# Ledger of designs, part 80: designed miniproteins, single chains, continued (4)

Each design is a single chain, and the fold is of that chain. pLDDT is the mean over its residues in the fold that is shown.

## One batch from the design tools (miniprotein)

Design m14935
Fold by ESMFold2-Fast:
Structure m14935 (fold): chain A 61 residues (1-61)
Amino acid sequence: SKEEQAKRALEAGRAAGSAAAGAAAWHDLVNLGLYTKEGTVRAAASKTAEEGVEAAEAGLI
């Protein structure tokens, strides 16, 4: 759920056209997604984190 929230925030940041909002959401995503351990949760978090990376690479941050 937290990974989904982070992903939603990142997408909202992009929709709003705010690099600052996108960056904040991306940082939250990495903090939760990439560092969310315990195999099961990390699998879902990895997908969300990867989307965050692509969004950042697309020019959000």
Scores: mean pLDDT 53

Design m14936
Fold by ESMFold2-Fast:
Structure m14936 (fold): chain A 77 residues (1-77)
Amino acid sequence: MEKEFAKLLKKAAELLAPVDESMLGLLQKAYEAFEKKDYDEALEYLRKAIERARELGLEEAVKYLEEAKKLVEKAKE
């Protein structure tokens, strides 16, 4: 699960960083929260990242972030 989560965030970061470099900070915080098992905090950072990616029109990044969100939701169960 951790490797899949990291891979999805990396794919999203590759699409987001050239457009909005500040997104790397949000993705890093989501990853750190997930590693700490602070799933609610990880979901909050992912929600913010998804919202920003939608504003930027980066639908592929949105798909990767939504898949990452599903992994956090499964880990919370």
Scores: mean pLDDT 82

Design m14937
Fold by ESMFold2-Fast:
Structure m14937 (fold): chain A 63 residues (1-63)
Amino acid sequence: KADEYLRLGEYYLQQGKFEEAIKWYEKALEIDPNNTDAWRLLAIAYEKLGEKEKAQEYREKAK
């Protein structure tokens, strides 16, 4: 279920494992491609990695 993948991704974000968090958010989008929470969390994870351009792209998708 997409929500379970989002929670697992959040756990990895809190651990500083940003690439791992991104993988779980991408899996959530495979289940629910229009998941606004997944877009928002991907933006946060990419920002934490210093990938500002990707972070901005995902913020726009979350709108």
Scores: mean pLDDT 81

Design m14938
Fold by ESMFold2-Fast:
Structure m14938 (fold): chain A 77 residues (1-77)
Amino acid sequence: MAADEALVAAARERLAGVVERARELLAEGRIDLAEELRRLLEEDARRLLASPDPALREIGRLAAEAAEEIARAIAEA
């Protein structure tokens, strides 16, 4: 439990940073780099969601949510 909780918490923190970085890139007009971050997160989410490990599947769900958030930010830019 504790190790899985720490892993998910660390992933949540990192994903929040990725979303923030994507927003900074969009503010700078770097839509190409924001789209690259979204694609990488979608790829990671697909792989993680296929995992038999429930902690990795939870991280996959968070990655999918982060990718969707970036996609919405790109659409609004």
Scores: mean pLDDT 85

Design m14939
Fold by ESMFold2-Fast:
Order: structure tokens, then sequence, then C-alpha cells
Structure m14939 (fold): chain A 66 residues (1-66)
């Protein structure tokens, strides 16, 4: 999948800062999110109580898929 450099950096930052994903696992986490339906990603992230981060990640994934 095509991921712009800016989008990739923002996703890695959010995954490390908010979800505590280790740097070594950040790329795997990004690939997993890209494979998930966008609506399911949003619902999952909102279910863990962080709506602002959910909205941000969904926006970045939309840009990555365009």
Amino acid sequence: MEISEEVREELKKLLKEVFGVPDSNADEAIEALLEMPLEEVRKYLESIGDKETADRIVELLEKARE
C-alpha cells in the first residue's frame, strides 16, 4: 500500500505515544490498520476511549488509501 512519508511518520508517532507500540512493531501496527475496514478502525479506537486520536488515525489512514 502507498503511504506518504508524512502520513507514515504521524501514524508511528501516534502509535508510540498513545498506544505504547514499540518502534520495532510500529510498521506492523500500521499494516494491520491499513488492512482493517476504516469504519472498524474508528469504532475500535473510539471504544478504548480516545476519540481525538481515533479521528486523527482515521484521517491519516484515509490519506494513506488515497
Scores: mean pLDDT 73

Design m14940
Fold by ESMFold2-Fast:
Structure m14940 (fold): chain A 108 residues (1-108)
Amino acid sequence: AAPPGVTEWEFTFEAEAEKPKSGKVLFRRAAEGVPTAEVFEELRALIVALKKGEVLRVRFTTAGGRVTGFEAVLTEATYAGPARAEGYFRSTGADGTVVEGPVELELA
């Protein structure tokens, strides 16, 4: 299910037969982790399903209220083996308080 503030997720897979396409997968995770655990597990499942030569593109929208997102960058080198992604999280509360910070994801 979508986290609070996320109204829609779109995922696209593209595969290159001979050469991995350079792709950016932007996932932002909560610095605290807890409020976004469900979305992180959905994202983890998608990332671990990613195969060499495939490109995962992620888009999402929010409809007002609390904004939650994930940002992690996967490079071509990351697609070649057991992958680690660097990420960043930003969340804005109803009172305008912003929580953000870097996170790191491991794919397997």
Scores: mean pLDDT 38

Design m14941
Fold by ESMFold2-Fast:
Structure m14941 (fold): chain A 103 residues (1-103)
Amino acid sequence: DELLNNEEVSNILSEVFKKEVPKELQDEALEVLTLAALNLPIEKVSEEVLEAVVRALEGVLEKTNDKKTLELVLKIVENLKKAFPDNEKIKELLEKVKEKLKE
């Protein structure tokens, strides 16, 4: 995506998203977030890691008004929905991020 380079994505993920993830799951959750941010294939993810990722995205949405961060959250959630189309929490999160971007 032309809006953010890989280094900017990595910085936002480490500075903003890492705080919202339990320390035990940070490495795996940040990997999933990075794959989703870069439109890369997301393979097998445990329920615990996926729940941590969703919770981190929800926490970031509640705390940030930064447009670049919100646009990154939108991209991540859209790609997670493609990988996990039946996950209701991801569907709800997609609606929440779209609503926040309208303001």
Scores: mean pLDDT 79

Design m14942
Fold by ESMFold2-Fast:
Structure m14942 (fold): chain A 65 residues (1-65)
Amino acid sequence: MSKLTLEAETLLALGLMAFSLEDYELALKQFEEARRLAEEAGDEELAAEAEEKIKEVEKKIKEKE
C-alpha cells in the first residue's frame, strides 16, 4: 500500500470516530482530506467511500442548522 493510501485510510478512520462523537465539522474535514489523498493515490474505491461519508456528514450538518 502506498503512503498516501495508508494516510487516507487513517484519516477515514479518524473521521468515523469524530462522526460517532457527533463532531460533524471535524468528521467532514477528516473525510475531505481522506478523499483528496485517496484520489492522489489512485484508490478509486477508497475515494468513493470517503465521498459517501462526506455526503452523510453534510446531511447531518444541514439538519442541525
Scores: mean pLDDT 83

Design m14943
Fold by ESMFold2-Fast:
Structure m14943 (fold): chain A 68 residues (1-68)
Amino acid sequence: MSRAEIEKEIDELLKSLGKTSLDPVQLLAVAKRLGIPVSAKEVADFFKELGKTTVSKEEAVDFLLSHQ
């Protein structure tokens, strides 16, 4: 899957929700829609490592690309 395909899915989600960042539930939902094999634990660990409650589009894209 290309970076552009991941970015498009994230942009569509953020626009639909009126948000500029993703929480763990939203990031996991994007991964599932894109068919990227990511667990809820991996998403939770990612947010814990960053010390954040939400991640930017760029952080989400990089995370999903690393799990392909």
Scores: mean pLDDT 84

Design m14944
Fold by ESMFold2-Fast:
Structure m14944 (fold): chain A 78 residues (1-78)
Amino acid sequence: SELLKRAYELMDEIAAAINAGDYEKALEKLKELIELVEKSEEPLPVTRVVALALIAASSGNEELTKAALELIRVNESK
């Protein structure tokens, strides 16, 4: 679906921003992804969400880690 394609694009953008040290951009994109998942009828693949959360945690940025945990929670609520 178009929504899932956009979710994957956002996940890739978030990972790239984290790898570049652009935590402000990563957080903005992660919040967009959370909103997109909340509107979706279907959950994202758990393996993809967990992988993104591990990348966020590896950054050492507390706000990114908290947002990634929120993404997991929202996705699991589907």
Scores: mean pLDDT 85

Design m14945
Fold by ESMFold2-Fast:
Structure m14945 (fold): chain A 91 residues (1-91)
Amino acid sequence: MKSLRELYREVLILEGEIVLLYLLAKLKAKEEGIPEDHPKLVEIRELADEAAALSVALEAKLLAGELTAEEAEEVLRRLRELLEKMRELLE
């Protein structure tokens, strides 16, 4: 079983990847003249916002000593789903 520290590290890596993909998508859209309110960019932003919210909530519980391994693993599963959806939208 992974430690809470190892699980949190994986959360930060996945969140970082999602945020990076969103920022790169925004830059590409700006270069191509696509408006920020385009439905695809709104959806990509919402995925990135959910990932950030999950990470912040997990960090708060970790620092309070209230985080369980089950909660951390559930957040990791959701972040993997968000990353996959983000990648599909960018193809």
Scores: mean pLDDT 84

Design m14946
Fold by ESMFold2-Fast:
Structure m14946 (fold): chain A 64 residues (1-64)
Amino acid sequence: MEEVERQLKLDRVRQAAIHAYLTTSKEAAREAARKVGKELGLSDEEIDRVYNDALELVEKGREA
């Protein structure tokens, strides 16, 4: 996919995961990332990377 379109899709998955994590749980965040990522045509590997990045940002942000 085009670089700009790829960046927007990854960012959308990240936002969905962060929102679900903050409002529900880590399990809900993983489910949200998978659902949105699949709808956008991303691979499981890409979804997993974005999900892990989102979790790290939330965890570190709470301590900063």
Scores: mean pLDDT 77

Design m14947
Fold by ESMFold2-Fast:
Structure m14947 (fold): chain A 64 residues (1-64)
Amino acid sequence: SVKEERERLEEEIREVEEEIKELLKQLKDAGEKNASLDEILRLVGEILRKIGELIDLELELKKL
């Protein structure tokens, strides 16, 4: 049903938001520890990928 699909999308959105928060925390910690540029760019790439997933889920939710 539309309600069940909405609830699933909202749950997936919450999970992706929490993953982004954790990655942002890791990025801040990496910066404070003077991690390599390669490590920083890896974390930024993961964050951008997760933001893309979040946008796709939000667009799918809007179609309901």
Scores: mean pLDDT 88

Design m14948
Fold by ESMFold2-Fast:
Structure m14948 (fold): chain A 74 residues (1-74)
Amino acid sequence: EELVEEAREFARSVAEKLGFTPDEIERVAQEVEDAVREALEKGLSKSQIMARVVGVVLDAVARKLEEELGLPRL
């Protein structure tokens, strides 16, 4: 599960640096794990899987910023 571990570490690192709480960090890591497992089931390439991982992390960051800053959701 190399890609799952890499993706979880990436998500935790980004979330931690952006000041996410421990519960938020674990939620993002779990979302990323679920996304990687689903992409592997679909036979996606490593680059496609990593693009999805980045997308999940960016969505989580955007949601947190929308809530904190009162910005509207798109």
Scores: mean pLDDT 77

Design m14949
Fold by ESMFold2-Fast:
Structure m14949 (fold): chain A 83 residues (1-83)
Amino acid sequence: MKEEFDLEAELALATMEVAILKRMLEKGYPVTEEDLKFAEKVLERVKEIEARARELGNDTLVADAEQIRKEVEKLIEEIKKRL
């Protein structure tokens, strides 16, 4: 229960970070190599959350983490196209 709550909190933070990056891209703000590195670090954390959720057998958290992972992967591709 407590470990699952901690993972949900970590995923919520990653979701907010994804929303910030997405808003920057949608508003046409310039992107940098630092934004790419940041997005790659978010991807690593989401993959770790997904792996730990699988170990706990929490299918809902796995599905949520997979959705955020796919969104981060798309954002990384878009950032690379703008660099």
Scores: mean pLDDT 85

Design m14950
Fold by ESMFold2-Fast:
Structure m14950 (fold): chain A 80 residues (1-80)
Amino acid sequence: EPLYTVTMTVTSKQTGNSINTTTTMTKDQLINAFSLLLSDDQIQQLKTLLSELDKNPGAEATLTFTTDLFNLTLTIKKVI
């Protein structure tokens, strides 16, 4: 199963503080992790991005999701 390196930046809209973390996970782990935080439409965007990364080995893509409380930026790269 393909692995993805995910760099996540969460910026609080209340404080302006950012937390950055990097992890490696499968597509299913990534979708499950964010399914509790993201809308169905945002999950569909994430699935589309992962499909494009699967077609382009070594490519990197960035998605930004905005909520009332925070901004979430995901930078995702397929592990070779």
Scores: mean pLDDT 79

Design m14951
Fold by ESMFold2-Fast:
Structure m14951 (fold): chain A 74 residues (1-74)
Amino acid sequence: SKEEIDELARRMVESLEAALLEKGVPKDIIEKHRDKLYELYRKFLETKSLEDKMKIQQEIVKIINEIREEAKKG
């Protein structure tokens, strides 16, 4: 259901945030990207095409790398 997808996407974002915090990434840097990560995880879970899922996964990885690079500059 839509509610189950929303809940799963939220949990995926929360798990990623926890992992980044444990590695010393500042919370404010993570929070800047939270809404976009939630949107992408939700879209990933709703997408039926394997090709489109892979493209969304690449966008998620790109944002994670941007978060890590921003953390290095502070």
Scores: mean pLDDT 86

Design m14952
Fold by ESMFold2-Fast:
Structure m14952 (fold): chain A 77 residues (1-77)
Amino acid sequence: LAEEARKLLEQGKKAFEEGNYDEAIKYYSEAARLFAQAGDRAGVDEALKNLYEALKKKGIPVSEIEPLAREVTELLR
């Protein structure tokens, strides 16, 4: 899980650097879920931080990821 999440995070970073913010959002969101399933709080924080930057580039409100934030919070319990 954590290794798979790390790979998705790196794919998201690559997409972000290429200006493909939609792909970055997709990869960062999935990375956050997998880090949460693995109990990796630092990984969740990093993935969500990168996700917020990608959303900002697209002009997408943070409210669009509130369901994801709730999901990862529950998984980390």
Scores: mean pLDDT 79

Design m14953
Fold by ESMFold2-Fast:
Structure m14953 (fold): chain A 86 residues (1-86)
Amino acid sequence: SVIAELEAEYARDPSLRPRLRIVRAVTMLFEAIRQGNEKLAEEIRKWLLEHYNVPKEFIDELEKLAKDPSVTIEEIVRFAVEKLES
């Protein structure tokens, strides 16, 4: 599963910058929302909150962007990067 892959990567490479893991998880959440996979989206939200204390406002904004079909994956990656460094 996607969550098992994220957890395995976290366990095997703890020295990797947290930002890269969050950006990857955010991209996966975006895809899950676009595909209507509500269960996977919920699991990724919980993973982000538990491991990185990502603000709920960040997740809410991401979900609004994900429902707009004009928003690209590249824009979502940029959004995640900017919010993590602000």
Scores: mean pLDDT 72

Design m14955
Fold by ESMFold2-Fast:
Structure m14955 (fold): chain A 87 residues (1-87)
Amino acid sequence: KAAKAVVEYLKSKIKSKVVGGRIYTSLDDVSELQKAFPEVEIKKLDIEKDGYKLVHFDLELEDGTYSATLYVDPETGEIKVLDEVIL
């Protein structure tokens, strides 16, 4: 479904690096994502805890809300999906 495509697109556009034990994450193409999915509202909440970056976003879809939380590994910069749900 469209929600999965948005999550995969977002993961491909997030850039991360580790400097001095801290993670720096950017979303270079948020505007392109919004243009590709204009009926979707994106809310980004960056929470840094213990050197980790958590990126949470909610997507308002035609038949419900899709929520996902991404985790950026402090050692590798690898991005993982921690939680996702369709409401």
Scores: mean pLDDT 59

Design m14956
Fold by ESMFold2-Fast:
Structure m14956 (fold): chain A 96 residues (1-96)
Amino acid sequence: SVSQLLELLERLDKEIPLTPEQIQTMITVLNLYKLALEDPSRYEAIVKTLREVFEMDPSQRPVLEFLNALEKNRLSPSEIDQLIKYLEEKLNELLG
């Protein structure tokens, strides 16, 4: 559920504060995930590519944990929009 993903984001931020770059990457991933829901045949290819890229960078560990949780919690477009809003508000707080 979206609540479980929000709890994960709060946990990750408490362990090591999420960077603006990590938050922006998560927003990008959510927008790509939303597009992938419209074409299921492309979903697996997109997710595999994102995972391979992020696994090569230790600084992207929080993004990988988020991606893993996202795959386990199939979200509706409206729930994805809720996560994007949360992350955008958090990004604005860090950059304002």
Scores: mean pLDDT 78

Design m14957
Fold by ESMFold2-Fast:
Structure m14957 (fold): chain A 47 residues (1-47)
Amino acid sequence: SKLLEETFELAKEAADAYYAGDPRQYDLHIRMVGSLDRMLLEGTKSI
């Protein structure tokens, strides 16, 4: 799904931010968790 692609890309950005020492890594982590929660909700609706 598109949400899966977005979650994967967000996780990759979070990793890049971590290695760069970017303080945005925490915000990116929160966004990733939010995307995972939406994926779970979407999966439930697909069933």
Scores: mean pLDDT 71

Design m14958
Fold by ESMFold2-Fast:
Structure m14958 (fold): chain A 69 residues (1-69)
Amino acid sequence: SPLQQATNQIRQTLVQGIQNGLSDQQLIGLVSDILRQNGLPPLPSDASLDQMITYIQNLVDQISQQLRS
């Protein structure tokens, strides 16, 4: 599903970005681009790293609920 593909891409991007020393702003930008490309709601333009983490947790929870249904 697009939701599952986006979540997997976000995980890979965050791991690689952290290893490469990307800033919080650069990580948020990359995550927002992945969300947009997969037709998911974008993060707010002023989103913090904490808000981004919360958003990703909500995506994981949605996938978990779909698998249980």
Scores: mean pLDDT 76

Design m14959
Fold by ESMFold2-Fast:
Structure m14959 (fold): chain A 71 residues (1-71)
Amino acid sequence: MKQELEDEINLALFRMGVAVAKIAARNGESVEEVERYLEEMVRKLEESGVSQETIEEAREEARRALEEIRA
């Protein structure tokens, strides 16, 4: 149960960062800088000790966000 709570909190914080990255892209931030930022966020999530399932979900969400930004 503790691990599930930590996973949920860290994933929620990650999702907040993804929302910020999308806002930055809409306001003229380069796709390259946004991609670097999202990659760093996934790395920090990996370092936080969340489950592999949560890491995979975060990677997929980052990938989808980049596709939206490139469109």
Scores: mean pLDDT 81

Design m14960
Fold by ESMFold2-Fast:
Structure m14960 (fold): chain A 56 residues (1-56)
Amino acid sequence: DELEERIKKELEALEKTKEIDPEAYEILFRMFDKDRDGKITKEELREYVESEEKLF
């Protein structure tokens, strides 16, 4: 599933951001964590990836 691959890449990008800029990681995390439960769901990442595809 191509969406699964894109979600995987997004997770890898988040991990890199955490190492390079923890402040930016916190901001990105809060943007994806709509429920404010301290967790980013696969569904939230899927929505983001799908939105990007629409723009391209």
Scores: mean pLDDT 67

Design m14961
Fold by ESMFold2-Fast:
Order: sequence, then structure tokens, then C-alpha cells
Structure m14961 (fold): chain A 64 residues (1-64)
Amino acid sequence: SLLEKGQELLNAGDYKEAIRQFEAAIKEDPNNVEAWLNLSKAYKKLGDYEKAREYQQKANEIAL
């Protein structure tokens, strides 16, 4: 799945490509909480804490 591929890339340190896979997973299912959480995590790894917070909030909104 796109989510699994993104997680593999994230673990390998390929954060930019991981983000692309998570964005594709979100386009397929915008209610995929796990994809939003992983997107937040990937942006934290890149040092983009503002985007990380935004995507964490999206995950929290969907999980409610």
C-alpha cells in the first residue's frame, strides 16, 4: 500500500519521497488518520515543525 511504502521510505531516511507517498494515501482516503500522523512525523524529521503541527491537528480532527 501507499502507506506501507511511505513508512519504509521514512525508516530509510528518504523523507521527501515518504511525504509524496503519504500525500498520495491521503488523496485516496482523506480519513486515513495514520497517513496524516506519518505526514506530521516526516515533516518533524525535516525540521518543519509548523507543518508537522498542522498535520497532527488534521489527524486529531479526523480521529474525533
Scores: mean pLDDT 86

Design m14962
Fold by ESMFold2-Fast:
Structure m14962 (fold): chain A 67 residues (1-67)
Amino acid sequence: MDQLRQQGQQLRQQGEQLRKQGNYREAALLFRQSASLFSEAGDYDSAQESARKSHESEQKWKELEKS
């Protein structure tokens, strides 16, 4: 499970970088992938946090699409 957890952490960090740049769509996708990897690794707390960040980023992206 170490490889899945490491990949999840890397994707979460990349998602945070994209979010800081205003790339909410790409950030949401990376956070979602991170959540899936953490879930597969059995790290449900990290998976839930990444899923929450994905949802928040997706909402921001949809707001930008409307304007």
Scores: mean pLDDT 83

Design m14963
Fold by ESMFold2-Fast:
Structure m14963 (fold): chain A 83 residues (1-83)
Amino acid sequence: MEEREELIKEAEELAEKYSKSDEFVDQVIASFARMLISLLKTSKEIDEEFLESARKLIERLKDEKVQEERKKAWKEFQEKRKK
């Protein structure tokens, strides 16, 4: 129960964060997060496997953004150093 509420909260945070982004890919991620929220709220019988899969997906979405931002920053830094 508490885990379900936490996953919904994390998905809501992701949806808000990515929906404010100017990039198409981020808008898609926000839409996906909103879909997850709907599923978590409407599903009456959620097993542990489903919750674990949802958590892994949320973590993956979070890491993908952080990794992309870090990769871009690193690449811009390298480009600036070489120029």
Scores: mean pLDDT 70

Design m14964
Fold by ESMFold2-Fast:
Structure m14964 (fold): chain A 68 residues (1-68)
Amino acid sequence: SSVEKAKEYLRKAEEALKQGNYDEAIKWAMKASEYALDAMNEGKTEEAKELLDRSAKIYKEAMDKKAA
């Protein structure tokens, strides 16, 4: 499902961020957001909101660290 795919890419983004691979973290966070939006369109609104929030936080942290 879109929720399952979003969770998979979110996990990859979190792992990349922990490793200092900021470009990979950004890439996977964006992918997670795409599937979370698909989940929202499928009526999984609460699950999708959580996934979007988590993805956005990883994206922001990776972007901030990459700019430093």
Scores: mean pLDDT 86

Design m14965
Fold by ESMFold2-Fast:
Structure m14965 (fold): chain A 90 residues (1-90)
Amino acid sequence: SLLERARELLRLAEELLREAEEFLEDENGTIEQAIGLVIAAIGLEFEARLLLRRARERGDEEAARLAEEALRLAEEALRVAMEALRKKSA
């Protein structure tokens, strides 16, 4: 169901944001790990945007709300991951 997928994407986005924030503080983190986090965040953002569009098309207000939250968290995870990449590549 769209609702089940939205809950899963929200959980994944929360987990990725936590991982990106922890990595930003990790002095021993590598540039390759930072690139991996950026790729993962881009993928989650794409999936969240697709799910949000589909939820809105079907009038599933609860799935749309959760997908919007997942999108916000994925966008924040991307921002944090890109900041980490910039620090590691300096």
Scores: mean pLDDT 88

Design m14966
Fold by ESMFold2-Fast:
Structure m14966 (fold): chain A 60 residues (1-60)
Amino acid sequence: AAAARVAALEAEALRALEAGDYDAAVARIGELLKLDPARALALAERLVAATAPAADAARA
């Protein structure tokens, strides 16, 4: 079901973001965009926030 897939993809994307695996996070967000665009956009914003200011600078 779409709901189960969305939950799995969201969990995997969050795990990838926490691990600093941005490539995996992007892939999971892309799949989420097809199933749940609103959820995918929220995760994309988190990814942008994590990467945009450079990882080291974002820790300040």
Scores: mean pLDDT 75

Design m14967
Fold by ESMFold2-Fast:
Structure m14967 (fold): chain A 84 residues (1-84)
Amino acid sequence: VCFTEEEFNNAIRKVAKYLSADENDTENPVLLAATKLVLKAIEEGIIPECPEKSLDDIDCVLENLKKITPEPLTGVDLNSTCLP
């Protein structure tokens, strides 16, 4: 893995922010969903495990996520806005 622990945690916090109004609640179920989405994005190649741009693709994914309501978290299309 080419991410630092801090970079990975910051990505999770950004995803949580777009999925919930309270990005600082680490015990919120939304944070667990955000962690799962970030891991899924890495596994699907949306966020490369060793990115040349240090998670640049996460910003695009987060731009897509901020357009959804927090409840349908598993219905998010991680490729629709950022990747063809």
Scores: mean pLDDT 52

Design m14968
Fold by ESMFold2-Fast:
Structure m14968 (fold): chain A 61 residues (1-61)
Amino acid sequence: SEEQEALERLRRNLEKAVEEGLISEEEARAVYDLAVELIRQGASPEEALRAAEDEALRLIL
């Protein structure tokens, strides 16, 4: 599904950011959970992914 593909892409990007030391595992989990929660509240996968990416960017040094 489009939702599953978007969340899988987000997970891979967050895992890479953790591996590169840009964010913590806890921060990556919070960003992923934000995307999941937004989708549950009726946001599109694209909208949820954008919000999660914006949050991740704010956490990057």
Scores: mean pLDDT 85

Design m14969
Fold by ESMFold2-Fast:
Structure m14969 (fold): chain A 85 residues (1-85)
Amino acid sequence: MSPEAQAALEEGRRLFAEGRLEEALRAYERAVAIDPSYAEAYHGMGLVYYALGRLDDAARAYQAALTLDPDYEEARANLERVLAQ
């Protein structure tokens, strides 16, 4: 994994925890721009979209994470939660 992509993911997680949703989204988008196979970054984007009430965008982001990592239990659980809305 790229150290730069990992740093962007960690920044996204910190910003999300602080409630800085738009900044968190930009950090996760930077992580996927650096590493397009970074399932955790797509999951992070899904969490931000869900917090913003953008359920269709959240579902697509979780589906992207699961396409890259089919065993990603957290992304699967979050996708099922979105689809049950």
Scores: mean pLDDT 89

Design m14970
Fold by ESMFold2-Fast:
Structure m14970 (fold): chain A 94 residues (1-94)
Amino acid sequence: SSMEEEIMRLLEQLVRAQREVAAGGSLDPLIALYEELLRLLMKKYGFSPAQIEEILRKTEDVEKTLELAKEFEEQNLYELASVLRAIAKLREQG
């Protein structure tokens, strides 16, 4: 499906961006790709546009991002939680 194709394409871009960071590149493109993956996963799970915007805004704050990850883990939304934890870790490094 188009959604599955978009997710796979983002995962390929994430692998490339991670290699660029390992070579001394900027964290900003990698963070942006994780935010886009988070957006697509939230759409896949039926989140409204307003909920998606609120969650993405919270990802600018590391502590709020980790709180959201814990809430999603408690709801068994482990894919969303893992992406949030990745965003928080990368923001702490930048």
Scores: mean pLDDT 88

Design m14971
Fold by ESMFold2-Fast:
Structure m14971 (fold): chain A 61 residues (1-61)
Amino acid sequence: TAEEEAILAEYAAKMKPLEEEAIRALLAGDEEKVAEYRAKIDALKAEAAARLGKKPEDLVF
């Protein structure tokens, strides 16, 4: 639905800078920073899933 697509786009936009920072940390060998950004991404996925009544693993961005 248009509402589902809008919510997915909102959370994709919020996750994009965190995903980019996670990649930078990975290339720098900073495993703790990678884990920190991945945890933030997982939290956003959980929030999006809760709003859509789905599991985080069932989301397609």
Scores: mean pLDDT 83

